Designed miniproteins, single chains, continued (3). Designs and how they scored, part 27

Each design is a single chain, and the fold is of that chain. pLDDT is the mean over its residues in the fold that is shown.

## One batch from the design tools (miniprotein)

Design m8973
Fold by ESMFold2-Fast:
Structure m8973 (fold): chain A 67 residues (1-67)
Amino acid sequence: MLPDEKEILRALADMYLALGKIAEKNGDYETAAELYREASRIYEQAGDTVGAEKARKLAEELEKKAK
């Protein structure tokens, strides 16, 4: 695996996480949950298990609020 690609993926996941927080503040819970789930998947691809777990928990909490 190329370490540089993993670094780029982590940065991309951080961006999705930030966008999810913005969507959540705007009350767009469905979009925020999707953004958090994308962040979690990208963190997993980057090998960042801690980041993936954090994003997954945010998506789960938000999905509970959206229903």
Scores: mean pLDDT 81

Design m8974
Fold by ESMFold2-Fast:
Structure m8974 (fold): chain A 101 residues (1-101)
Amino acid sequence: SVIDQLKELVEKDPDNAEALRLLGLAYLGEGKYEEAIEYYKKALEVAGEDNAELQRLLGVAYYKLGKLEEAKEYLERALAVDPDNEEAKAFLEKVKKELEE
């Protein structure tokens, strides 16, 4: 499977941010949000915290897990790097509404 191939790549090169991000996306697609978050966090550590895409993906995964405060934090970080990201703005509005903000 794609997950098995990506796991093998990560075992050989733990600093492969692309393989870590793709593993996170694969787990997100299977509804395994906690595993997706683990791999996105590892990818962010390798790629650096100014990676708006990874911060947005973490925000989405936390939102799906029902962790609204963490979702808000990562979406705000994504927008600090890329202020014009319409998807991050839309998710942040959803999170703020659910937090009664």
Scores: mean pLDDT 86

Design m8975
Fold by ESMFold2-Fast:
Structure m8975 (fold): chain A 58 residues (1-58)
Amino acid sequence: SGLVGAAKRAAELIKEYGDKHSKEEAIENGRRTAESFAELDPEAGKLVREEIEKYEKE
């Protein structure tokens, strides 16, 4: 779906923000973004959530 592509791009931008500014703020933003995507497309929301969880563990 079109939202899966948008979700991947959103996760990438959130990680870039975290690397440049604040990892903690990026994780909080990522959780909110995952929830917003999940309301429209559960698979897109899951993708953002999994990417942010991986980033948090780094």
Scores: mean pLDDT 85

Design m8976
Fold by ESMFold2-Fast:
Order: structure tokens, then C-alpha cells, then sequence
Structure m8976 (fold): chain A 74 residues (1-74)
């Protein structure tokens, strides 16, 4: 899925709520997984957009990734 990779890189580089909202669930999961693996902190607005997307889609994996990244902000 080439577009998921492209969307994930856009989210990872720009870290905006808008990029997260426009992307597929799989692209958001990929971007957040990369951020968590690299110990990178995402802005609260982008994490909130990802949480909303997880709740809309019912994707527990995305919700878990958001929770892990939020804990990185402590």
C-alpha cells in the first residue's frame, strides 16, 4: 500500500492534526509506530486527532499507540 507509506511519512514529518485527520487508519498507525520506536514526541493536537480517528474506526491498536505516545510526554 504505497499511499499508506506516503501518508505516514507526511504525518511523521509534519506532525499536524490535519495530516492525521486526512490519513487512513493504517497510515496513522505506521506514523505513530515510527515515532514511538524513535522516542519522538508528537504535539497534543496531533495525538488528539489520532485518538478521535481511533474512536471513529474502533481500532484498538491505534488507541493503544496514542496512549503510549501520550505517556512519553510525562
Amino acid sequence: MADDNRQAMEIYENRTAEAVRRASVDAVIRALSMALRNGEVFPDEALEAAREKALESGDKRLLELVDQLERLRK
Scores: mean pLDDT 80

Design m8977
Fold by ESMFold2-Fast:
Structure m8977 (fold): chain A 64 residues (1-64)
Amino acid sequence: AEELAELIKKLTEDQRVELVDHLESLGVTLPAQVDVETLVEAVLTLSEEQRREVLEFIRELLAK
């Protein structure tokens, strides 16, 4: 949970938009304006397998 929040905080505004789009593709419903806390909560509602895939996606965004 703490590692996830720290990774999301390191994302740029554009990268956070990419993360929102990815979460919505997994069936997560998000408000029009999302903060780091909302994104963390959304990821925590996912299955363990989907959560691992999202963490890998975030790490790929940060590696760019």
Scores: mean pLDDT 77

Design m8978
Fold by ESMFold2-Fast:
Structure m8978 (fold): chain A 57 residues (1-57)
Amino acid sequence: AETAVVKEDYTATNGAELTLKAGDEVTVLEVLDDDWVLAETADGTLGLVPKDLLEKK
């Protein structure tokens, strides 16, 4: 799976999204569209992340 770094702090706007901090690493599981990816945090939490928030490693 692809690893990405969060570029800036993000607060979830609904229960399907992840709350993330700049510098967090996530595993990208699936790219859903141009705006959203399904990702997993280091603690095993799954959720949606804005695609533009992520820098691919």
Scores: mean pLDDT 80

Design m8979
Fold by ESMFold2-Fast:
Structure m8979 (fold): chain A 60 residues (1-60)
Amino acid sequence: MYEFSFTFDTEEKAKEVAEEIRKLYPDAEVEVKGNEVTVRTDLSVERATGLALKMIGMSL
């Protein structure tokens, strides 16, 4: 199991990212606390890395 946490500039951005992650990875557990998004998933290393990079890209 992998866990990723990212802090975004606004709560609105965090909610947008969380919603996109839920669409792409419906089996992942996604939690939003203010402007922080935490994702827990059993994805492979390659897929988990892709997810982390996508979240970083959405924060830019």
Scores: mean pLDDT 73

Design m8980
Fold by ESMFold2-Fast:
Order: sequence, then C-alpha cells, then structure tokens
Structure m8980 (fold): chain A 55 residues (1-55)
Amino acid sequence: MKDLEAEILIGLGRMAYAVGDYETAIKMFEEAAKVGSGKVKEEAEELLKEVKEEK
C-alpha cells in the first residue's frame, strides 16, 4: 500500500524533472523516500541524491 504510493510519487517526480520543475521533483522524491520501504525507498533516495547533485 505505502510502496504503491511511493511509486506514484516517484513517477510524479520524474515527470516534474522532465519539464524542468526541479523543486516539485525534489518534493515528490522526498515524500516517496519517507513513505516507501525497501527497494522503493532506496530508489527514491537515489533519485533525490541525483537531482541535488546534477544542479
């Protein structure tokens, strides 16, 4: 249940990133990392780190 919510947030973050809305992308990935577990949480944390480092 929570992992599905986290996957949706990751998807929204990826879409925001694609249109150049980095602030929304960061927020979505942070929320995904907070609500996700296991591999989904790790993916969200990895994406959050990548977005912050590429700026």
Scores: mean pLDDT 78

Design m8981
Fold by ESMFold2-Fast:
Structure m8981 (fold): chain A 93 residues (1-93)
Amino acid sequence: DLEEESRRLHEELDKLAEELHEIVGENTPHMGVVDVLEIGREGAIKRAMEIYKKLFPDLSEEEIEKIRELLERIAALDERILALADEAEAALA
């Protein structure tokens, strides 16, 4: 069921976003599915990391590594959401 799988992916994204917000704050710019779509996973993560390091120069190495881990997991879920959208489009054809 594509709808149930999509719901589950969004619930996982919400949890990862909450963990990220505990480190960088709720008002910090977030890597979105559009970034992954436009420049790919690696490019989106690199852009987000450069923004976070610029906004929060006092981040510890541990916090930087945790942010990178969270962004990798978020990007993987974003790629899966994009794949489900493609599957839904193909099912209508």
Scores: mean pLDDT 78

Design m8982
Fold by ESMFold2-Fast:
Structure m8982 (fold): chain A 84 residues (1-84)
Amino acid sequence: MNLILRAIALALRAIGLIEDAKLLLKKGKISEEQAKKVIELAEEALRLALEAMKSEDEEEARKLLEEAEKKLEEAEKILEEAKK
């Protein structure tokens, strides 16, 4: 398993969620509070993915990536609930 490739994938996913939240907010499809929460979670996930890429410890990198993935899942859930 290439942890760097996983970190890059999670970082791109985070950037996508930030852009989606901004676009939905501009179109009035999501509340400002929901958009801010999604952006905060995605930015935190991006930070964790970047820290994982800098980590010299594979186990530490895995834990950072798992935390990043959980933050992205929470952000995605907020976006899906907002679309209902």
Scores: mean pLDDT 84

Design m8983
Fold by ESMFold2-Fast:
Structure m8983 (fold): chain A 61 residues (1-61)
Amino acid sequence: SAAERVEAAARELLAEHPEIPEAWAEAILAMGRQLAEVLPEEETLEVVRAAIRQVAARVAA
């Protein structure tokens, strides 16, 4: 499903950002699952990737 592809892509990007706490990673994945039910796959991926990068940047600062 689109939700499964979004989760797989999100988990790959999260693996590149081990600095993100597990609780925040789980929250981002939960958001992605909810968005995948109402948004197209590509838009959901864009939002989830942006969230992962933003959280990683804030944790690194």
Scores: mean pLDDT 84

Design m8984
Fold by ESMFold2-Fast:
Structure m8984 (fold): chain A 67 residues (1-67)
Amino acid sequence: SAEEARREALRALEETVAAFREVMPQKVVDAAEREARARLAGTPPSEVTPEQVRRWVAQAAAKALES
Protein backbone atom coordinates (compact mmCIF):
# COMPACT_ATOMS: atom_id res chain seq x y z
CA SER A 1 0.00 0.00 0.00
CA ALA A 2 0.97 3.67 -0.27
CA GLU A 3 1.10 3.93 3.52
CA GLU A 4 3.52 0.97 3.72
CA ALA A 5 5.71 2.39 0.94
CA ARG A 6 5.82 5.76 2.74
CA ARG A 7 6.78 4.13 6.07
CA GLU A 8 9.53 2.04 4.42
CA ALA A 9 10.92 5.10 2.59
CA LEU A 10 10.94 7.22 5.76
CA ARG A 11 12.58 4.39 7.73
CA ALA A 12 15.32 4.02 5.09
CA LEU A 13 15.90 7.80 5.14
CA GLU A 14 16.09 7.97 8.96
CA GLU A 15 18.37 4.90 9.25
CA THR A 16 20.74 6.16 6.51
CA VAL A 17 20.91 9.65 8.08
CA ALA A 18 21.60 8.11 11.53
CA ALA A 19 24.45 5.99 10.07
CA PHE A 20 25.96 9.04 8.32
CA ARG A 21 25.81 11.10 11.55
CA GLU A 22 28.28 8.61 13.08
CA VAL A 23 30.94 9.22 10.39
CA MET A 24 30.29 12.64 8.73
CA PRO A 25 30.26 16.29 9.87
CA GLN A 26 26.87 17.43 11.22
CA LYS A 27 26.44 20.22 8.63
CA VAL A 28 26.93 17.74 5.76
CA VAL A 29 24.38 15.28 7.19
CA ASP A 30 21.88 18.08 7.96
CA ALA A 31 22.14 19.30 4.34
CA ALA A 32 21.76 15.75 2.99
CA GLU A 33 18.73 15.04 5.20
CA ARG A 34 17.06 18.31 4.15
CA GLU A 35 17.59 17.59 0.42
CA ALA A 36 16.50 13.93 0.69
CA ARG A 37 13.35 14.84 2.68
CA ALA A 38 12.42 17.53 0.12
CA ARG A 39 12.84 15.02 -2.72
CA LEU A 40 10.80 12.38 -0.86
CA ALA A 41 7.99 14.91 -0.22
CA GLY A 42 7.90 15.71 -3.97
CA THR A 43 7.82 12.04 -5.09
CA PRO A 44 4.67 9.85 -5.17
CA PRO A 45 4.92 6.88 -2.72
CA SER A 46 4.39 4.42 -5.62
CA GLU A 47 7.57 5.73 -7.32
CA VAL A 48 9.94 5.49 -4.34
CA THR A 49 11.86 2.54 -2.89
CA PRO A 50 14.02 2.33 0.26
CA GLU A 51 17.09 1.77 -1.95
CA GLN A 52 16.36 4.95 -3.96
CA VAL A 53 16.05 6.95 -0.73
CA ARG A 54 19.39 5.59 0.54
CA ARG A 55 20.97 6.69 -2.77
CA TRP A 56 19.37 10.15 -2.47
CA VAL A 57 20.91 10.65 0.99
CA ALA A 58 24.33 9.44 -0.24
CA GLN A 59 24.20 11.67 -3.35
CA ALA A 60 23.15 14.72 -1.30
CA ALA A 61 25.95 14.07 1.22
CA ALA A 62 28.52 13.79 -1.61
CA LYS A 63 27.25 17.07 -3.07
CA ALA A 64 27.45 18.80 0.35
CA LEU A 65 31.04 17.56 0.80
CA GLU A 66 31.99 19.17 -2.57
CA SER A 67 30.75 22.57 -1.36
Scores: mean pLDDT 84

Design m8985
Fold by ESMFold2-Fast:
Structure m8985 (fold): chain A 84 residues (1-84)
Amino acid sequence: MAPEVKVIKSSEDNFTVIATAEDPTNDGKAVTVLRVLEGETDPEEAKKIAVARAEELLAAGKSPTTDNVSKVTVTLFALSEELG
């Protein structure tokens, strides 16, 4: 199942992207929450990044975790490195 994406605007320079997909390890839905900070002005690109990240985590058999979400928040603008 493809992740379902919801965007919540937190401020004029910040928004939160929530990607939800089925997680077979959790008997429910895996939820990836990405906080998009200053510098990311296009909500559509933010959605694309969130979806790609949620799909990557699920494909690797990883549930979205606080560590992964926090690291994604810090490095979202770069996306040049693999996030653990």
Scores: mean pLDDT 50

Design m8986
Fold by ESMFold2-Fast:
Structure m8986 (fold): chain A 87 residues (1-87)
Amino acid sequence: EIEKLEKELKEAEKFVKELLAFLEKLAAEGKINVDLSDEESVAEALGLYLLSLQGESDVSREEALKVGRELLEKPKRLKKKIEELKK
């Protein structure tokens, strides 16, 4: 169902955009040390933030990177699925 995937895509894109804006604000205020031009640094920061919201207090860099990369890649995966279904 294309409509469901399009809704999920919009929600995922909005969520990523809001989180990136939040990280940018925190970095500008000096509250976090993140190189926003480095995709791995952004992914690690996003993953750590999301896992901390879930109550995960002992998070490895590898786990944070995995979670952050999955978040950033989700809109790309949804776009690909929608394009394949429209063909």
Scores: mean pLDDT 77

Design m8987
Fold by ESMFold2-Fast:
Structure m8987 (fold): chain A 90 residues (1-90)
Amino acid sequence: SPEELAKQIKEGLKRMEEALEKAVEEAEKKGDYKKAIEYLEKALEQLEELEEYIKKSDLPEKVKKELLELIKEKKKEIEEKKKELEEKLE
């Protein structure tokens, strides 16, 4: 159902966020800022693919808008963290 698909997407985003945060934190602890940035770049690519999937899906327009706004906020958080880490490479 559309409701089950939306729930699956939200749960997948939460798992991705938790895994990304842990991977970035562990890379930072090792001083491997390049690896941390690589994880963030891969996450941004996956979020862009998910946005395209949602736009092409048969989900109700209200649900699409909600999911796309959630992804937009997650992309912003990742881009801000990436900029922070890029500054540490200078």
Scores: mean pLDDT 87

Design m8988
Fold by ESMFold2-Fast:
Structure m8988 (fold): chain A 55 residues (1-55)
Amino acid sequence: MQEVIEQFRAIAEVGDAGAAAAEALRAADPTAPLEERRAAMRAAADEAAARLKAA
């Protein structure tokens, strides 16, 4: 669990990954179903993890 949080912090430090996650969160309409928000967050997390792996 904390490992995931630390990974997100490291990704945020990379800049682009953190910005992408923040943008995905902003793009998610607050009135949108929770499932769509979760899907968007998962996609952002997956992309951030992929960037970490590629770096």
Scores: mean pLDDT 63

Design m8989
Fold by ESMFold2-Fast:
Formats: sequence, structure tokens, C-alpha cells
Structure m8989 (fold): chain A 72 residues (1-72)
Amino acid sequence: RRAELEAQAAAFRAWAAAQAATLNPEAAEHLRLAEEAAVRGLEALAAGDLEAAERHFAEAEEHFRKALELAA
């Protein structure tokens, strides 16, 4: 398995959950979408679909980036 992807997704998920409690609703919604995409990435990784996992993690990073823009 791709341990780096698993570690990255887990760290991001924990961070996103902590941040969601302190952000405005719109920024929090994008963090929620980022977490959902990260979960989909983990599910794809568990199924052995590494390409799908990487696409989902990229989507999670994009939503995370948007959440940071909205929080500023």
C-alpha cells in the first residue's frame, strides 16, 4: 500500500476536523468537502485503485485550498 498517501490523508483529515470548528460556515463547508474527497481517496486505496486514490486526494487538496481562501 502507499503508506505516504495514507499518512497524508490521515493528517489532513485530523487537521481539517480541528479547523472546521473555528471557521466561518462557507470555509467549513469546503473543509467538509475536502474531508469527503480524502475519505474517497482512502476507499480507493483500500480497493487497490491507486490512480483513483491520487485523483481523490488532489480533489481534497483543491477544496482545502479554497477553504483557506475563504477563511482569509
Scores: mean pLDDT 75

Design m8990
Fold by ESMFold2-Fast:
Structure m8990 (fold): chain A 57 residues (1-57)
Amino acid sequence: SELEERFAALGRKIADKLAQGDTQGYVDYARQARDVARQLGDDAAVEAADLAIERYG
């Protein structure tokens, strides 16, 4: 689905920002990924994104 493709693309962007040491970019993409995970009903992915946002936000 388009949502699953978007989630995968956001995951790659999150990894790129982490590799760059860009914590703000990491948090911004993690927030977007959380919103997509909510739309997918993936509670585990939502929880993982919330923990990342709390750590770096």
Scores: mean pLDDT 84

Design m8991
Fold by ESMFold2-Fast:
Structure m8991 (fold): chain A 78 residues (1-78)
Amino acid sequence: MEELEKLKEISKLFKELNQAIENGDYDKAREILDKLAELLGVDEETRKLMEQYIEAKLNGDEEKARKLFGEVLKKLLE
């Protein structure tokens, strides 16, 4: 079942992304984010916002990260 395999991969990538962010590993976080964007079928604008969010989190800019997170959620839910 292709759909189930896709869901498992997405779940795995989200866990890896969270670990990479907590570890401050920008290169790994970006790589995982690109894979998630492909699997979720997001457009280039949304992928760019997701990348900017990761950068803000890794730089400790929590205000910018919160703002970008809201924009990503709007793109994913609307």
Scores: mean pLDDT 75

Design m8992
Fold by ESMFold2-Fast:
Structure m8992 (fold): chain A 85 residues (1-85)
Amino acid sequence: TKELIRRGVVLYTAGSILAIAGEIEKNPELYEKAAELFEEAGRLFEEAGDNEAAAEAYRKAAEAYEKAGNLEKAEEARKRAEELE
């Protein structure tokens, strides 16, 4: 679905910007927000049937959750990405 892909790209882009901000500020809260945006992007890509884009978004979510210190959500996101590959 065109709308799902478009929204996924917007959220992935927003997540990337927040992850960069989190790195600059060394701020776990920004990484947590970035991870949530990547996770939502992954869900939208998965719903659209784009498993490659979904897996990439979930991998980015896992990395951001790790940097936020949320190891449980990082593991969940990592497993979701692996299931789509």
Scores: mean pLDDT 88

Design m8993
Fold by ESMFold2-Fast:
Structure m8993 (fold): chain A 67 residues (1-67)
Amino acid sequence: PLQQQRRDADRFTDRQIRTIRRTGRRGREGMDLVLDGGLRWASSYGDLGPQVRQRLLDTYRDVLRKM
């Protein structure tokens, strides 16, 4: 059960990272919406939420630096 929750959180995070990077290439507004949605869903992972949020925010900041 705990391992399944970690795998689900990792798969969600990896998918969101790919979506942020893809959307960022088109512009900031779409990327901001993807990040906002991802952060809301990250909160549903309980104790893993902060780790998911941090990875999404790090990716968002990385993309912003390259814009």
Scores: mean pLDDT 82

Design m8994
Fold by ESMFold2-Fast:
Structure m8994 (fold): chain A 88 residues (1-88)
Amino acid sequence: TEATREALARAREYLEKALEALREGDLEEARRYAEEAARAAAEVPASDHVGQLAEQLARAAARAVEEGDAEAARALLEAAIGVLDDAL
């Protein structure tokens, strides 16, 4: 649906902002945007595999930022963006 596409597009925008914040060393901002991306992906129906995968990856990225694992956080954010790029 259009609402599903809009939610996934918002998730993608938040993931890109999280990645930019991570590159700038702003871990608090990176975590915040990754959490916003997960919330946007969660608005998609549970039957949507892309939405579920994007939510899972965004939440994992936020956790990696909290643990100080910038390399894992970057990889998870990039993976989530890739999943959404294939679906949008």
Scores: mean pLDDT 84

Design m8995
Fold by ESMFold2-Fast:
Structure m8995 (fold): chain A 56 residues (1-56)
Amino acid sequence: MKVRLLAEKAFNVVTGEMLPVGTVIELLKVYEDGMGLGDYEGNPVLFDVADLEEVK
């Protein structure tokens, strides 16, 4: 499932760099605390699921 980031609260877990608003990532898992795990260009990304939009 693809999602678009709506806020600068997502970061690459490996590099620690923030992903820009509008980045589209593959959603892998949602945690009960509202955090999501995704994949961006083969790298794991953590983000707040309140700050994303589903892509068609």
Scores: mean pLDDT 76

Design m8996
Fold by ESMFold2-Fast:
Structure m8996 (fold): chain A 64 residues (1-64)
Amino acid sequence: MVVTREQAERAVVELLLRGLITPEQAERVGELLKEHEEVTDEQLAEAGGFDEEQRERLRELLER
């Protein structure tokens, strides 16, 4: 799905706070978001190097 930078930032912060991703993964996603105002969940997962479980948790947080 396509999400805004703000939505993506909130989801990544939540994943980091829950210990579901590493600080390094969060930094990689943060770099992508500096260059793009809208991204897909797949682009976020690829940038962060997310595994399947992390991708599923990301999708849950992006769905309101």
Scores: mean pLDDT 82

Design m8997
Fold by ESMFold2-Fast:
Structure m8997 (fold): chain A 59 residues (1-59)
Amino acid sequence: ATTQQAANIAAQVAKRVLDGADPEEALREGTEQLASIPGVSPETARRLAEKAVESAKLA
């Protein structure tokens, strides 16, 4: 299960893309923030950030 903090960061990544931020920059920054959370693996961080960016693009 993802932590509430991880979900919050993913939502912020999506919001930044919707606000006109560069998707690649938002993905990189979001992945780094997610990977800093105790218990979140680098692979999980990458997947969460990618899904947040993709969701923002489809919204």
Scores: mean pLDDT 77

Design m8998
Fold by ESMFold2-Fast:
Structure m8998 (fold): chain A 68 residues (1-68)
Amino acid sequence: SSEFQALVAQGQANITAGDLAEKGGDTATAKKYYQAAIDAYEQALSIQPDPAVQANLQAAKDKLAALQ
């Protein structure tokens, strides 16, 4: 579905933004982007199960946990 695809793309974009913020030393901004990615991937998974999106969700959670 277009909604599922948009949410997956939103999750990926937020991970990229979070990674850039973390590389720049902005942990607070990285945390916000990783949380946004988690929210997007969880919404995508509520539409349809997808093992790749589930793996991306777990990676996003791991990235966020590493900052706390």
Scores: mean pLDDT 91

Design m8999
Fold by ESMFold2-Fast:
Structure m8999 (fold): chain A 74 residues (1-74)
Amino acid sequence: MSREELDAELRAFGEEMVKLAPKIEEYRKKDPVRARALEILAAFGLGLLTDDPEKRIELAKKYGASEELIEAVK
């Protein structure tokens, strides 16, 4: 795997993980444990999309990550 291919795959993965964020609250009503796992994945996806920690926190809040999760990701 080339560096360019890896970078493209990681970015695509990050985009897909971030797409989970707006679905987390829907899942939380049915399964709060799985909703927490999706929050963690979405937070890691944000790290793959931006290296700016302030922007990452802003995006996490925008996509509905919990305050506790945002503190853990800092």
Scores: mean pLDDT 69

Design m9000
Fold by ESMFold2-Fast:
Structure m9000 (fold): chain A 56 residues (1-56)
Amino acid sequence: MASVEEAAREILRIAKERGIALSEDEARSLAGTVLKLQPDLSAREAARLALEMIGE
C-alpha cells in the first residue's frame, strides 16, 4: 500500500471540507512531495502539512 495514495486521499477529503478546489493529480503530487521531505509522517499529518503549504 502506497502511503502517498493514502495521504492524497486525506488531502482531497480535507480540501473538499474546506472548500478548496484541488484535483486528484495535484493531491498526489503534494502528498509525494511532503512524504519525500517528511517520510515519518502519517497520511493524515502529511495531508495537513500539504494543505498548509498551499495556503488554501
Scores: mean pLDDT 77

Design m9001
Fold by ESMFold2-Fast:
Structure m9001 (fold): chain A 97 residues (1-97)
Amino acid sequence: MEAEEAAREAAEEAREAARAAAAGGGREGAEGAAAAGASAAGADFAAGLGEEGARHAARSAYAAAEAARRAGEAAGEEARRGGEEAEEGARRAEEAA
């Protein structure tokens, strides 16, 4: 693969992981999304600088994407637990009517 193409793909993967982390919510999701977003921007920029810069940036962006996915999983679990509590609260409110 061409290094610039690899860097752009890594940037997209990092952005996707950042969106997933942000969608999970919470502090972990926000931190993972911010880190992955920064790495994606760096990779895009480095792709414009030529082959060597793009290769270094691609590696960093892939690592950030993995970290963001793990943060997103943790945030998703937290959100699911919060959702279950919200559903219970809504059910109790309906029963109290």
Scores: mean pLDDT 64

Design m9002
Fold by ESMFold2-Fast:
Structure m9002 (fold): chain A 55 residues (1-55)
Amino acid sequence: SEELERLKTTIEFLKKSDDPLLRKMAEVGEEGLKEGKSVEEIIAKMGELAAEAVR
């Protein structure tokens, strides 16, 4: 699906970031994909990490 391909592209860009938070978000995204989680669930978990970083 377009959403899945878009998520994969986003994860690859985040993995190449020098920002440790963005790299951790990419790791969470990859683990979610490996475990067969839905795109919506993966995005939610990645967003939770970003939200915690901004407090």
Scores: mean pLDDT 80

Design m9003
Fold by ESMFold2-Fast:
Structure m9003 (fold): chain A 96 residues (1-96)
Amino acid sequence: DLERAREAQLIIAELALERLLEAGEISEEEAKELLEKIRAGDEAAIRELGARITAFLQSLEPAELAEFFRRLAEEFERAGLPELAAAAREAAKALE
């Protein structure tokens, strides 16, 4: 379902930007601009976020990465995406 895939993409993007902002890896202004472009379907913005979050996740300790996946699971559950929530929970368990 394309609508569910789009919703999942936005949830991942929002959580990723929130974590980058909390870590000081991105400014609030840059995060807002990037999110607006992603919501508009800007492929370059999606690729930029993908590169930034990949680098960020690679810099995290296993416990921090597990917490990221737990937060992601909670957001997927709230959005009515239980299969993605289950996958995120299993990813978190694999890091423990």
Scores: mean pLDDT 79

Design m9004
Fold by ESMFold2-Fast:
Structure m9004 (fold): chain A 87 residues (1-87)
Amino acid sequence: MKEFIEKKKKEALSKIKSEEDKENLEKAEELILANPNNAEVWLRVGKFLASLKLYEEAIEFYKKALELDPNNEEIKKNLEKAEKKLK
């Protein structure tokens, strides 16, 4: 869990230029580490990454959310939307 988040955070940070967005990503990491089994937290972080056009990273977070809540239609819709952006 923590190793996965640290790796994905590092990948996203390399693509983020804004200090405000970097701080928001650090807060997102803290939120996940405090609530690692809450699919909604993973979904919210994925949506944040997608808002920065970091669709590859957003997809990985949506996949983690879907592992925790496989029948969640909101997660599935956001995952499909992000995947279409990479085509």
Scores: mean pLDDT 80

Design m9005
Fold by ESMFold2-Fast:
Structure m9005 (fold): chain A 96 residues (1-96)
Amino acid sequence: MSDEEIEANVYLLAGATALVSGDYETAIKYFEKAAEVAKDNPELQAIAYTGLGEAYYKLGKKDEAAKWFRKASELYHQAGNKDASEKAEKLAKEAE
């Protein structure tokens, strides 16, 4: 596992922890950092974008949430993860 993948996973865990605690703005910051670090890893970037979608949805920013879920779906598809891609697309439709 690369140093970038380790760093991305640390930010993903921090974002998920903030999301569970209701600190949605902190969750967004960590998921944005995870996505930047994971730019060359579509699967990790998709996980970060899913986290962004969930955080924006919790803040009531439904249009923004839908955009991030669709980007996550696209990246999961590129990574060959059809099940995660379909789940992310469903989340995007539910956010609308």
Scores: mean pLDDT 88

Design m9006
Fold by ESMFold2-Fast:
Structure m9006 (fold): chain A 79 residues (1-79)
Amino acid sequence: MKLSEEDLEAEVLISFGRAYIALGKVALEVNHDVELAIESYEKAIKLLEEAKKLAKNEEIKKEAEKLIEEARKKLEELK
């Protein structure tokens, strides 16, 4: 299986999205910083939406979509 250049770029964006989701969780658990958590989840969603648009591979698109849902649920919990 050969990933396209767009799929590779999407995987990089997904990695950054995962990192921002992790940062949001740490901000809440360690620093009790709701503002940083919200900002981190919003940045994750933006990166993951870009990954979903860029990806040609359906599995990569579904991975991005699942992570977007996770980040959106976390944002809803903070409102």
Scores: mean pLDDT 84

Design m9007
Fold by ESMFold2-Fast:
Structure m9007 (fold): chain A 81 residues (1-81)
Amino acid sequence: PRFVLEEALRYVTKAIRAAKAGDVDTALRNLEKAYELLKPIPEAKEAVEHVERAIQALRNGDVETALEHAERAKKILEELL
């Protein structure tokens, strides 16, 4: 549903902003919220995989890789809307 995709896009956008500011905890919380919203949506599967990779990269301290995956998830969600 469009509303759920828009809400997930907002969470991914907040996560990207937080990660760029060095706020890893806020970035993780927002990515996890996006993950929960997207995981039941089959057409969002590619975005979900990128959100998962972004979460794992942040947990490993790799902010650059996390941002690459979060930006890719954002682009995919924008294309679905």
Scores: mean pLDDT 88

Design m9008
Fold by ESMFold2-Fast:
Structure m9008 (fold): chain A 66 residues (1-66)
Amino acid sequence: MSELGEIYRRLLERALAGELPVSSPALPKGVAGALAQALNERLAPRGLVAEVVGEEPDYRVEVRRA
């Protein structure tokens, strides 16, 4: 999904620039989970964590220091 790819890229760029915490727009629960997993593959070695936050209908991914 191109829009999801843009969200992923912006979150990754901002997190690596030290702009923390940073959150995605509202996403469906499954999409938020997949995005958090993909971000954690890149960010966990850097001491950062991506978590699914919020409640139905407004799930988001938040990146912060672990």
Scores: mean pLDDT 81

Design m9009
Fold by ESMFold2-Fast:
Structure m9009 (fold): chain A 58 residues (1-58)
Amino acid sequence: GPSAEEAAKAAREAALAGDTLAGARYVILGGQSSGEEGAKAAAEGGTEGGREYHRRHG
């Protein structure tokens, strides 16, 4: 599975595109590959992408 950084990047990109489901998927994959740190990194990446998505669209 992905490293914490890879999971965070993928979650951010998915959230930036508006893919909430894909973002949740990357949190799970990050957790499986890098434990708590991977899940946390992916969740933060998704949050960052979601904020940028909202800034551009709302």
Scores: mean pLDDT 73

Design m9010
Fold by ESMFold2-Fast:
Structure m9010 (fold): chain A 82 residues (1-82)
Amino acid sequence: SEAEKLEEEAIELLRRAREAAEAGDLETARELTLQAREKLYEALKLYEEEGDYEKKEELIKKFEELFKEVVEAAAKAAEALA
């Protein structure tokens, strides 16, 4: 489905953001995170319109877990540079 494609794009962008953060490229990590959030919003809207509230909730949880990993990676990179 279109929602599933947008979900895959959002998750892939967050994975790339985590990798950028781990490498200390905080600007790229931020830009990729913002792009991931836009794709997430589109996917959530489509799941809601399709009535697939379970997939909507699962995507929110998956995104929150990966976003936490990005934040933790960015914090560790920033601390190591301080």
Scores: mean pLDDT 86

